# Designs tried in a protein design run: designed miniproteins, single chains, continued (4). Part 10

Each design is a single chain, and the fold is of that chain. pLDDT is the mean over its residues in the fold that is shown.

## One batch from the design tools (miniprotein)

Design m12308
Fold by ESMFold2-Fast:
Structure m12308 (fold): chain A 115 residues (1-115)
Amino acid sequence: SLVEKVEELLEKGKRSEALELLLEEAKKLEKLSEETQVLLISLLAYELFKVMNEDLSMLDYAVELAIEYFKEMFPNQEISEEIREKVRELVKEMIGNEEAVRKAYLELARLLEKE
């Protein structure tokens, strides 16, 4: 299952590979739910933030980059202000909380398995 593959990658510390797998599964869907959009954009923003050495001054920039990257991958999906606000909230919860990051990855995998 997708959940089992993502869990295995996370146990091996391969979050980038887990995110790539989730992105490829999401690309197979014609339309993403709001919940799936929030989780996917939040995970993109979190991983970008990690590459920026977890500099809190870069958090807003990481969120904006994740939104633009998401728009390039999913040009037919509109991102509302509500989605943007939920993304900011979730990313803040994920900072310094590895269990919240793990739960976000697994929840996204569960949502993507239920097509």
Scores: mean pLDDT 85

Design m12309
Fold by ESMFold2-Fast:
Structure m12309 (fold): chain A 111 residues (1-111)
Amino acid sequence: MAEEMAEELRSLQRVTDDELTIELVLFGRINKLIKDGKYEEAIEAIEALLPLVPEEWRPRLLYQMGIAFEKLGDYEKALKYYEEALRIAEKLGSQNMVELIKKKIEDVKKK
């Protein structure tokens, strides 16, 4: 899975330089893994992508990482990744992401 996601990124980069298209395809793939209950595969895919993507994509990937760990019942790791996502989102001025992540952190802290 992890290697497949890295290869998918490379294949997409060969046919298009539209980063928004690449981002949407890869995030859609990760969202599908989470929706299908394949949380460990989603985590491996995100770990493979993180060193290969622009900093602007990192908050969303780290947020998805947090969701996957939360679904696995690992609330400590979920909070860690949500807090990392929040730090980068705040640095980038991504107000929508900041609000989304803050709400998620509060929800997880109630667990």
Scores: mean pLDDT 80

Design m12310
Fold by ESMFold2-Fast:
Structure m12310 (fold): chain A 112 residues (1-112)
Amino acid sequence: MTIPEAVLEAEINGALATMQISLLPEEERKRAEEIVEPVLRAVEAGDLEAAERELERAIERAESGDPVELLAATVAAARLALALYRAGDLERAEEAARRAVELFERAKKELK
């Protein structure tokens, strides 16, 4: 079974963002977890519309260029992309996946 390339790329970027967050000081890790948590709770509840709204809030917060907020938004977007793919919504899954990739590319620039 073949996962779409965009979703696979988003999952890889989400995993790399999770690893980067794990290397941060405890307070920055907690801050990232607080940003991701609303999206994860909505996904776990099966409320993908709520998850999309929470992701938009995470992305708006990350517009400051803060690397921690960008990494957190990347993880949230990747988790939503996979949840949408599993729900059979390929178009929305690919959109969330592209957002995850874009957020991680921006995070890598801000981490310099």
Scores: mean pLDDT 87

Design m12311
Fold by ESMFold2-Fast:
Structure m12311 (fold): chain A 75 residues (1-75)
Amino acid sequence: DMKEKSEELKKEIEEKAKELIEKAREAGADYAVTFVEREAKLGIEAAEKGDLEKAKKTLEGMEKMAQMFIDDALA
């Protein structure tokens, strides 16, 4: 069911965003906090519209880029 997958993906984006924001704050990566908040909104909007492919790509990009910013801040 596309609706169930949309709700599941929306929840995954929300949970991952919270995790990344917490890590970013601990690392002092303020830019990463703002980045994650913006990307999470875009991913949730895509999921709500039923664009699961865009929502998945947004989630993947959010994780990869946020982790890079956090790692850079810790270097």
Scores: mean pLDDT 84

Design m12312
Fold by ESMFold2-Fast:
Structure m12312 (fold): chain A 70 residues (1-70)
Amino acid sequence: STQQAEKALSAGENLEKEGRQAASPAERRNKYLLARDAYQSVLDYFPDAPASIKQQAQQKIQELDQLLAA
């Protein structure tokens, strides 16, 4: 359970990193949307995950929502 939640969080982090390194605004946006989906999956499918993991996912979603709104 915890390991699966950690993998989902890591997948989001990798996608977010790819977004930061993207050559175009469109590619960046697409990567950030995928990262947000990965972080959201942590909250939706792993409710029993440690609070620290869920807090990280929530913080990342809020950060990405700010970036996507710009």
Scores: mean pLDDT 86

Design m12313
Fold by ESMFold2-Fast:
Structure m12313 (fold): chain A 71 residues (1-71)
Amino acid sequence: SLPETVQRVAEAEFARAREQIEALVARRGALSRDEASRILNVPKEELPEELSLEEALARLREHIARQLAKV
């Protein structure tokens, strides 16, 4: 099990990134590759040209899970 402090930090990071994604999708209809690369800190080559809200949130969950696995 992860320490409670690490879990809280991960939840706060997810919530912050989620709000950014939701705001951008609300304004533009989708998240661009450039925006997704910046928010998720993932190379553009690993991302489609645009992501729906559901796709962006799924990628965010994967990113946080991978970061937690490295702790």
Scores: mean pLDDT 78

Design m12314
Fold by ESMFold2-Fast:
Structure m12314 (fold): chain A 66 residues (1-66)
Amino acid sequence: PVVLSKEEQLERLLKAAEQLIEQVGLEVAKQYIARSLEELGLDSSAVLAAKSKEELFAAIRESVEA
């Protein structure tokens, strides 16, 4: 429905992840972000494997930049 550049998708996902971690914690944020990636047709495996906030951000970048 909405076409976003890779950079715009990355920025939006990173901001969403940061907000979700603050609201619901890392574990729930991972599930939400994984679903968002799948809705965009992107691989969510790295996001689900993330064990820290830093790993989650790296996984989001990998999924969008692949």
Scores: mean pLDDT 79

Design m12315
Fold by ESMFold2-Fast:
Structure m12315 (fold): chain A 61 residues (1-61)
Amino acid sequence: SMEELRARALNLLAQRDEPVTLDQLAKELGVSKETVERIVAELEARGLVRRDENGGVYPVR
């Protein structure tokens, strides 16, 4: 489900010391880049993640 994918994305980001690219998230979650873009957009809208100037994704602490 999309809810489970969002939770898995947040957990992956929380375990990383550096921002993660959309390509890396897509590979690790086993989904398309388009699916990752939707997940990241939803998490960003909720204030749970941010993107840097290079498009890397990181969790809000």
Scores: mean pLDDT 82

Design m12316
Fold by ESMFold2-Fast:
Structure m12316 (fold): chain A 72 residues (1-72)
Amino acid sequence: MPMSEEERQRFLRGLLEALEVLKEQGLDHSPVLRLAARHAEERGDLDLAQFLLDLEGKSVEEAIRELRERLS
């Protein structure tokens, strides 16, 4: 079952915070985005899963920017 709007907003905010920490520490963000995309897919939210997979191929700065835009 797809996530509720509240679950989705909390999930994306938590992911944004995780990406900002990874950026500060100079760590690879791809594993976190892959896990997030898999979680969205398991919840049946295929559009969100695709969005997250598209972010995996981008820099951490671009991923953070696009994720912020999605939350606005």
Scores: mean pLDDT 83

Design m12317
Fold by ESMFold2-Fast:
Structure m12317 (fold): chain A 81 residues (1-81)
Amino acid sequence: MSEAEKLVQEALELLEKLNLKDEKEKIERITKEESDTKKRLQKILGVLSQALSDLVRRKAPEEEIQQMMEVALGVHELVLE
């Protein structure tokens, strides 16, 4: 499994754990529809950034915000490569 595939899998598992089903479905659709790896990661990063923003706005537990931030940062670093 590539580092990108592992990180996307970690993102999907986190979204499921946090009951963010709509965001999980969006990432699954991006993975099926976007064949370009870099564009796919950029779109996934957009979904994760929006999820992070929503968690912060609704004052979710710090642990949940931190976990989402770590996954989003990891995807962001891969997009920059």
Scores: mean pLDDT 83

Design m12318
Fold by ESMFold2-Fast:
Structure m12318 (fold): chain A 76 residues (1-76)
Amino acid sequence: AEARAEALRARLEALADAAAAWAATQYPEYSAEEIRAQILAFAEGALAAIRANPERAEELVAKLEAELDALEAAVA
């Protein structure tokens, strides 16, 4: 679960540039840097929650993976 959570963080960091740039075109009132910071803050919070709930870690990781897959599809 922990290794998958770290892999999810790496995916979120890799997507932060593309997602922030895309979101900034949809929401021009927010800077790409501001959107990126919010994405990364969300990622750290989600990973902390997963680490705090080991009995649910696999479920939470799978849910976050599905959400990232949807976000990747939306950005593409």
Scores: mean pLDDT 71

Design m12319
Fold by ESMFold2-Fast:
Structure m12319 (fold): chain A 79 residues (1-79)
Amino acid sequence: NKNTIDAIFNNITIACNNKNDDSIDQYLEELEPYFSSLTAKDFVNLANILENCSLVSSKKAIYKINARFFYKLAGEYKD
């Protein structure tokens, strides 16, 4: 449900701020069953979170690619 999705997004943001790549990966995995329920705004929010993670993580290239992918899914990414 929406509350579960919001909680997962918050957990990803916290893990990103703590530079905990393993927790980010775990929470993204927890989000996968909800992908069909995500709105365009949810994908934009997720992309913004992952783009911010790309600035502080040792896995920055992966998070940057994932952010770009979710922006495209939302239909709001610039070419």
Scores: mean pLDDT 71

Design m12320
Fold by ESMFold2-Fast:
Structure m12320 (fold): chain A 70 residues (1-70)
Amino acid sequence: SNREKAEEYFAHGLAAILERDPETAIKYFEKALELEPNNEKLKRRIIDLLKTAFPDDEKVKAFIEKVESE
C-alpha cells in the first residue's frame, strides 16, 4: 500500500539522518510525502526531525519551507 511504502521511505530518510546525509534524507522524505500528500502527522514528523538534525542546512531549510507552504 501507499502507506506501507511511505513508511519504508520514511525509515530510509531516518537512516540518512543517522549517516548525516541531509540530501539523501530529503529525497526519501519527499518520496514518502508524494505517496501520502495529505498525511499531516507524517509532514510534522519529517519537519521536526529535519529541524532537529540539520538546523543550519540551507537545502533542509528550503525543503521545510516548501512542505509547510503546501
Scores: mean pLDDT 87

Design m12321
Fold by ESMFold2-Fast:
Structure m12321 (fold): chain A 58 residues (1-58)
Amino acid sequence: MARVTGKGPGSTVELLPTENVEEVRRFVRALKAAGYDVTVEASPEHAEEVRRILEEAR
């Protein structure tokens, strides 16, 4: 599971935990494109994939 949080200057977006790593990738890219700082909390089994997604979105 992973939880995606985006923090902007006037708003915060927090998504419910999901098991779908592809949705995490889409949400990270969408939030970054909208100007949010993105943080993802992931279970240990998904932590490596989530870290790669965050690095690819830089």
Scores: mean pLDDT 75

Design m12322
Fold by ESMFold2-Fast:
Structure m12322 (fold): chain A 61 residues (1-61)
Amino acid sequence: LTPEQREAIRAAVRRGVVRREDLEALARELGVPLEVVREAALEIGVEEGIRLLVEAVERVT
């Protein structure tokens, strides 16, 4: 993936675009196989989940 493609996937994940149909549309727009987009979305989703968890803990403590 190029940095631009990865950023597009990150933006989609942040907007909650994780349904199969939405990921297929994103894969078509970026010209990348669906499997690559799904793998990147999962990695980014985990990264964002950890970031949000840390931020939430900091806000309540």
Scores: mean pLDDT 74

Design m12323
Fold by ESMFold2-Fast:
Structure m12323 (fold): chain A 97 residues (1-97)
Amino acid sequence: NSSSTNVVLGLTNTTLSQLTTGRRLTIQLVNQNIQLGRTMRDSLVESGLGSTEFLRQEGRGSTNQTTSNVALQGAQRISQLTLQSSNEINQTINQQL
């Protein structure tokens, strides 16, 4: 239904925003403390992959096609941004070593 679709869309958009902010903050943290930057990177990846899996489960379990489509598309977007963020953070870590 519309409410479920709006919740899924809101979660997706919030997660994408948080991943973007987390990537920026993690890069800043790496420049100050590599070990804390690694820990934050691992936390960011775990959170992003967890949100991806949650939305995939919601999409597959939904009887509403609109909610299902939005959740599965959200999962794909979060997964892609999580991977891109991890790669950018890892590049920064490698440059500091």
Scores: mean pLDDT 87

Design m12324
Fold by ESMFold2-Fast:
Structure m12324 (fold): chain A 87 residues (1-87)
Amino acid sequence: SKMEELSREIVRIITSSMHRASRESEGKSLEEAKKILEEAKKQALEQIDRLLKEMNVPEEVRKKLLETAEKTLEENMKQLLEDLQKK
């Protein structure tokens, strides 16, 4: 379905963004890593919003998908920061 395709693409954007931010955070302080992750979150949400607009997703549906994506990004960021603290 179109919704399943959208969900997979959103997950791909989130995963790609977090992997990139994780690599950029290597050898950085926790403060610097947090800034890199926050910037990656902003960029990922912008990419998702643009994708949803290009696919003509209605505004109310777009809002809900962006809220879900933000929660997923925040959970991924928390895990990455915990992993960095173990080093």
Scores: mean pLDDT 84

Design m12325
Fold by ESMFold2-Fast:
Structure m12325 (fold): chain A 90 residues (1-90)
Amino acid sequence: KLDEVKKLGREIAEEARRAAKHLPPEVQAEIDRLVDEYLKKLDEAKSVREAVQAFRDFVVGLNELAGYYNNPLISELAARATRKLDELLA
């Protein structure tokens, strides 16, 4: 299960990096920072609980950026990440 959570997390991180390339440079830098922080926490996670907590922190960060910049691409990314977290917790 831990490997599945880490795999899903890496897929979401790569999706965020791809989406960021369509955003202004300042927003791209903010998303890149969130992705780097998330991937570091994910790699250091020793349990499913730690990996899920890293994912929750990442989703919170994306939702904060979505609210701050009011950009549809960030909102869509945050919504998809939230849905993946919900699927993981089901």
Scores: mean pLDDT 81

Design m12326
Fold by ESMFold2-Fast:
Structure m12326 (fold): chain A 85 residues (1-85)
Amino acid sequence: MEEQKRIDDIGTRFLQWLRDNGGPIGPAPPVPRHPQDIVDFWRALAEQWDVNEREGPVFEVDLPEEYLKLSTSEIIELEHRRYAE
């Protein structure tokens, strides 16, 4: 529970940072649609943002608009539900 809350909190702050800064757009490949890859990719981004703070390296990511409306835990749950089907 605590780890999930931490990842969700970091993800929420990361999404807020993306929105405030217009969102990074670059030559990075699109977010993988495979559920496991999405979960791993999203968690890695949230954790790396927390580690690097604002002065660290910035990842340029193109996320689907629907994902920007959801929290990290909601994105993970949504993809897991889709995969389970």
Scores: mean pLDDT 52

Design m12327
Fold by ESMFold2-Fast:
Parts: C-alpha cells; structure tokens; sequence
Structure m12327 (fold): chain A 67 residues (1-67)
C-alpha cells in the first residue's frame, strides 16, 4: 500500500544515519505514534494501513531527523 510504503521510506531515510530500531523509535516519538505500530506497518503485520494524517506526521518527523 502507498501509505505503508511511505512509512517504510521514512524509516529507511532515518536509518541511513541511525540503527533501524533507533530510527523507528525516534520517528514514533516525534510523530506521536506507538513504535510497535510503526514496526508492524514496516513488516506488513498490521491489519490496517496508517491514516494519511499519520503518514504526513511521520514524513515531517523524518525530514527533521535527517536535517
């Protein structure tokens, strides 16, 4: 799904400078999302896609972390 791909891409961008687990946790903290939920979207285990609003917050957090 495009929404899950956007979360995966955000984690991948931050993980270029950080360990993947650290990247997911920091994104979750800044976006106001549970880190386990981000991990489940990335792995494809989550039963539902993230909302567009949540994806926007995650992308904004990734942009700040990479800056």
Amino acid sequence: SPLRKAVFDAVSRVAQSEHAATAANELARRAGVDPQTIARWVSGEAPEDPSPETVERIRAAADELVA
Scores: mean pLDDT 78

Design m12328
Fold by ESMFold2-Fast:
Structure m12328 (fold): chain A 117 residues (1-117)
Amino acid sequence: KQLSYKERVLKETTGIILSGNKDLPEEMKLSDEQIEELARIAVDAIEKEMPNWDVSDENLEKARKKAIELVKEKLKELLPKLSDEQVEFLAEGIAETAVKTFYFITTGEFPEPLAPK
């Protein structure tokens, strides 16, 4: 009900992942419900490592690693037929999207690889 960085990061992260999902091989495609759940797990991991949404490079890296860990665990439950390599690829993509979206929303700036030309 209050403006929440978490809600903004979650909405944007979910939208980006939904767009990327369309280009994945059929065996790696996630449902809308699965994407929302995985995005939420990633954003929750970021919030736990950076309470009050205070940004630091060290905390961003720590949050990214934790998000990857938790998303991998959930992917193995949701899609047990995926290879470890496919799980790692999806988890890294989801976590990276969440971290970059968090950075943009909290700082008003794009991280270097996402800066518009």
Scores: mean pLDDT 77

Design m12329
Fold by ESMFold2-Fast:
Structure m12329 (fold): chain A 98 residues (1-98)
Amino acid sequence: SLEELFAILTDPSASVKDVYQAAKQLAATASPEEIFRALLEMALSEDPDKRAIAVYHALDLAAEMPEEVIRILEEMLKVEKDPAVKKALQGIIDSLRS
């Protein structure tokens, strides 16, 4: 179910393999809006590892959905507190727009 996939994606004890499989199932069964909700929830985490996973999955979608990925990265940029991470996010956004 969508809720079980969300639980795996937000579990700090989940393995990279489990997170990858959950993300793959979410991408196969969920609407783009549900995928974006999952990525946004992860991006709003104060845990940098969860934010890194969200960026990784957003970048995996960039080849197929560049405008949607840019939107998610811009939402991440709005809530990011670290100046160095903000600069990195802006660089990625600028790169995807070029």
Scores: mean pLDDT 69

Design m12330
Fold by ESMFold2-Fast:
Structure m12330 (fold): chain A 95 residues (1-95)
Amino acid sequence: SEIKELEEKIKEYEKKLPTSKDKAKVYYEIGLAYYKRAEVYLKQGKIDKAIEDYNKAIEYFEKSAKLGGPVAEESLKKAMEVAVKILELAVKRVF
């Protein structure tokens, strides 16, 4: 299961985070894993689970961006892209 593989990746990165020399990169990778899992949930029609994982992706991309360094710009860009996706899904559900 792709979802199970992504869940294990998230757990692995979270365990590595406290001792990582590049916390910004680890936060970015956690954000990407949540984003990928959200996309899988969306394909399955599990919209609420997708939105939950998109929000988690934004949190980690923002944490990555705040630390600065080579991934900061890409992390901020990803956070903004995901925020727009959440808004589009919310609008589609109400209207």
Scores: mean pLDDT 86

Design m12331
Fold by ESMFold2-Fast:
Structure m12331 (fold): chain A 84 residues (1-84)
Amino acid sequence: MELTPEEKEEIIELLTNAAAWLILELLKQGESEEEARAKAEAWVEEMLKNMNFSEEEKEEILARVREGVPARMEKLEALLKQNA
């Protein structure tokens, strides 16, 4: 089943949100930003292995998640601070 561009964007959004949460949790546990980001990227790659995407599509999705993570982390940190 081929994904529509809209469905692909939904997957990128979901993975970006999950990766951002994972990074924030790892940082809270005392990991470095480099280590936290590497673990989150590995997790995204593992999730994509369970999906029938081409190698180029996986690379594109991973790149877009990587680009989207900083802005998502900023939004999540703002929400967490409002409830503290």
Scores: mean pLDDT 79

Design m12332
Fold by ESMFold2-Fast:
Structure m12332 (fold): chain A 70 residues (1-70)
Amino acid sequence: SEEEIEKILKEFFDKLANGTLTDEDLEEIIKKLKELGRNELAEKIEKFYKMVKGEVSEEEAEKIRKELAE
């Protein structure tokens, strides 16, 4: 459901912004998104995690979050 997707995305970005996102958290998020049929979104999350892993500001993370929420 859309509500489940929003909850998953919020958890992802909260953990990413706080520097607490683990590889296990990422795998679980990707799995859940794919199970919900959101393969494109899952691929975007993997890409953004690799790009932002220790390299982007909180402002850049928020921009990515907004793009995914649309």
Scores: mean pLDDT 74

Design m12333
Fold by ESMFold2-Fast:
Structure m12333 (fold): chain A 98 residues (1-98)
Amino acid sequence: SEELRRLKEEIQRLVGEAKRASEANDVPAALAIAQRLLDLVRKHLPGSPVTELAEQLLAEAQRFAADPSLTPEEKARFIRNLVEGIAGAVLAELEARE
């Protein structure tokens, strides 16, 4: 569907933005992108196992962001990896619904 195609494109854009935030060591930007991805998942896949996974991974991203033992580079990289993991799971779920 057109809606499904647009959703996939938006998720792919968020992954690209997360990569750029990570390369800039911009932890607040990376965390904001993780939140935006969760908001999309909640809107389009409410109550699914992927939404629950996305909520757990955002909580983990928040823990990395708050961890004083990590460098900004490590924080941004770890959050980016979580965003990519959520995006991959969401894209797989959307593919299964086609």
Scores: mean pLDDT 85

Design m12334
Fold by ESMFold2-Fast:
Structure m12334 (fold): chain A 99 residues (1-99)
Amino acid sequence: MKLSVEEQSELNKPLSEFFQLSLELAKKHNIRITGPTPRSREIARVLSEIVDLLINAGPLERLQEAVDRLLSLVNTPVARELAEAALRANEEMRALLNK
């Protein structure tokens, strides 16, 4: 779905917050697909799923499942803030789609 410049601006803040928190989490836990542990690789896969769901305005139920899986793998303040940022970005995307 093609968003207008104004709609993209409204989503910019929560999406920016989500990506900043994702980078911080990745830096602290060496999270990458080629990461040193099975856990870090699994966290990288779940983060990729969340990004895909946000970009494609996927169902809230799928996003909630991915967020819950992330928190089961890493339960830190940064991970909780990232989960909240992802849910906010989805809510704002859904609100714009209803206009």
Scores: mean pLDDT 69

Design m12335
Fold by ESMFold2-Fast:
Structure m12335 (fold): chain A 71 residues (1-71)
Amino acid sequence: SEEELLEEALRLVDEMKRLEREGVRAVLAGDHATLAAIQARIAELEARLREIKAQLSPEQQRLVDEHERST
C-alpha cells in the first residue's frame, strides 16, 4: 500500500542520515574500509528510495522531501 511505501521511505531516510553521521566518524578515524561500506549502503538505500518515491502521491513525496531536508 502507499501507506506502507511511505513508512518504508521515511525509514530509509532515517537510516541514510544515521549512515551519513557514521561516515563522518569513519573519515575522522581514517577508517577507509568502513567508509567504503557506508557509501555502498547509502547508494543501495538511495536507489530503493527513488523506486518508492516514483510510486508515492505528490503529497507523500513532499512529506519524504521535507523529512530529507530536516537536519
Scores: mean pLDDT 88

Design m12336
Fold by ESMFold2-Fast:
Parts: structure tokens; sequence; C-alpha cells
Structure m12336 (fold): chain A 87 residues (1-87)
């Protein structure tokens, strides 16, 4: 996968984190805050080409999704992340 494809995949994952933060902003403000922090960290890691930080933040996002989202929604989000990263 090219560097440009990796950057695009990372941008998609960061966007998904921001959409989740907006979805949960009223019902779970602490989860929304954590999701925004991860999204900002992902954008920074992409800009700096920091692969280790990017991987760590993707795993943190997956863990938050598994722990806090309903099972069906968590499966949809995790599948979306995996699809973005496989492109």
Amino acid sequence: MSLEEQQMAGAVVAHEALLLAEEYAESDPELAKRLREIARGLVDAIGRRDVAAFRRLVEELRELVRKHLPEERAQQVLAGIDRALAA
C-alpha cells in the first residue's frame, strides 16, 4: 500500500472517530471527548508519518468501540475501520 493510500486510510479512520464523537456527544460526553482526542491524535500521527502512534491510536479506538458501543453498532464500526485499513 502506498504512503498516499495509507494517509487516506488514516484520514477515513479519523473521520469515523469524529462521527462517533458527534453521535455520542449528548448521551456519553466522556466517550465523545475520548473519541475526539483519538481523532486529533490520528490526524497528527498521519501528518508526522508516525506509524507507531497511528497503530496505538487505532487500537485505542477499537477498544473504546468494543467496550462502550452496543454489539451491532460496534461490529459495523470495527468492520468500517478494518475496510479502510485494508484499502
Scores: mean pLDDT 82

Design m12337
Fold by ESMFold2-Fast:
Structure m12337 (fold): chain A 67 residues (1-67)
Amino acid sequence: LSLEDLQRASQSDVFAQLPQKQRAALLLREIYGVSVEDAAKIMEVSQSTVKSHIARARKKLREHLDQ
């Protein structure tokens, strides 16, 4: 996902429909440029959990943005 895709999605209902943890992981990594390691520390989860949240968020946004 590009920054423009994320900005467009943030103005749509689908972004608001993302689970809070998936949305937070996506914002930290893709918008704020935080590393997966630092995002994991901020969210108090493992790096694999952050990656899982990002993957799920991207899948949900892709279903919306690819139309």
Scores: mean pLDDT 73

Design m12338
Fold by ESMFold2-Fast:
Structure m12338 (fold): chain A 87 residues (1-87)
Amino acid sequence: MSLRERAVSLILRGARAAAEGDYERALELYDEAIRLAREAGDDRLAGAALIQKARVYEAMGDLAAAEAAYREAAALGSEAAVETARG
């Protein structure tokens, strides 16, 4: 299994944990997914996992942690946008 495939699997497991109300488990799974996505050089996948992590923090009422995760995801998207604009 590739690092990307493993990261996707972890994001899906994290989403299931969050849906079940197990926010601690969801955060752990998303953190592992972010690490694997970064190792794979997949900024889009890392950004997706960060957005899911931010949503878990919002569900927990931790708006500061949610904002930090959204900003980190946006930074990854900004890098992709800069590369696209450059050609």
Scores: mean pLDDT 80

Design m12339
Fold by ESMFold2-Fast:
Structure m12339 (fold): chain A 50 residues (1-50)
Amino acid sequence: MTLREALEKYGKDPNVDGFVVDGTYIPMGVPPSSFGVPLDAEVTDIIYKK
């Protein structure tokens, strides 16, 4: 699943805190480009709120 697909699917989920792409944590509400991560990069993990 790409980061774009993850943002479209989980972007409104209140239980999702962010995503991991190749070891980089991308928090919800922050542009991925600020971390140098393209939207077509593969999401390796989904971080849920505790």
Scores: mean pLDDT 77

Design m12340
Fold by ESMFold2-Fast:
Structure m12340 (fold): chain A 119 residues (1-119)
Amino acid sequence: GPLLGPGGGALVTVRLREPATVELAGRAARAAAAVPGVVGASAGRLGERELAVGAQMGEPARAGDVGRAALEGAGGEEAEVEGGSDGSSATGRVLRGVGAGVHTALEGGRSPGETVAHR
């Protein structure tokens, strides 16, 4: 797609509790760009309460990390992530931002949740 580079990319759709603004898009893009291995990120309004965030990734970046960063940066309710470093099977992932739950997962980092089976 036009927002994804040939070096691998992620497209994140963030659902917001409030109307989408340029300021929220800027926060989401900056948060995504701060993920280690992301070489560039941009964001814009997709709908009244939705943002689209595109990121170009290198090692060690993962699409799920970009999605979490964009969701947290925008203060969103949920994010859908499409893309990956492997062009052979891009599958959508849904991440939900429910305050303490997402914060605990990111803060804990090394909680037993690291052993979750593949889905």
Scores: mean pLDDT 64

Design m12341
Fold by ESMFold2-Fast:
Structure m12341 (fold): chain A 87 residues (1-87)
Amino acid sequence: SAAVARAVARIIREAIPPVEAAAARVDPETAETVRRILEGAARTAEEGDVGTALSLVAMLAAIARIAGDEETAALLREALERARAVA
């Protein structure tokens, strides 16, 4: 539903500032890339493609974990679980 799409997009957008701040402590350039991808995921959710939006957040969380950025990975996992709960 449109209400679910908006709720998922809101959760992703609310995650952007803390995720960008955490990622920037490791690498500011990576933080900018992560922010852009999350902004894209929020737009994708608003357009009704909630599945692709959640997949993008999950991919970023996995990449952060593999890179050893546990703070960014944890914040992305929390956002993903919150978004899945309303989807």
Scores: mean pLDDT 90

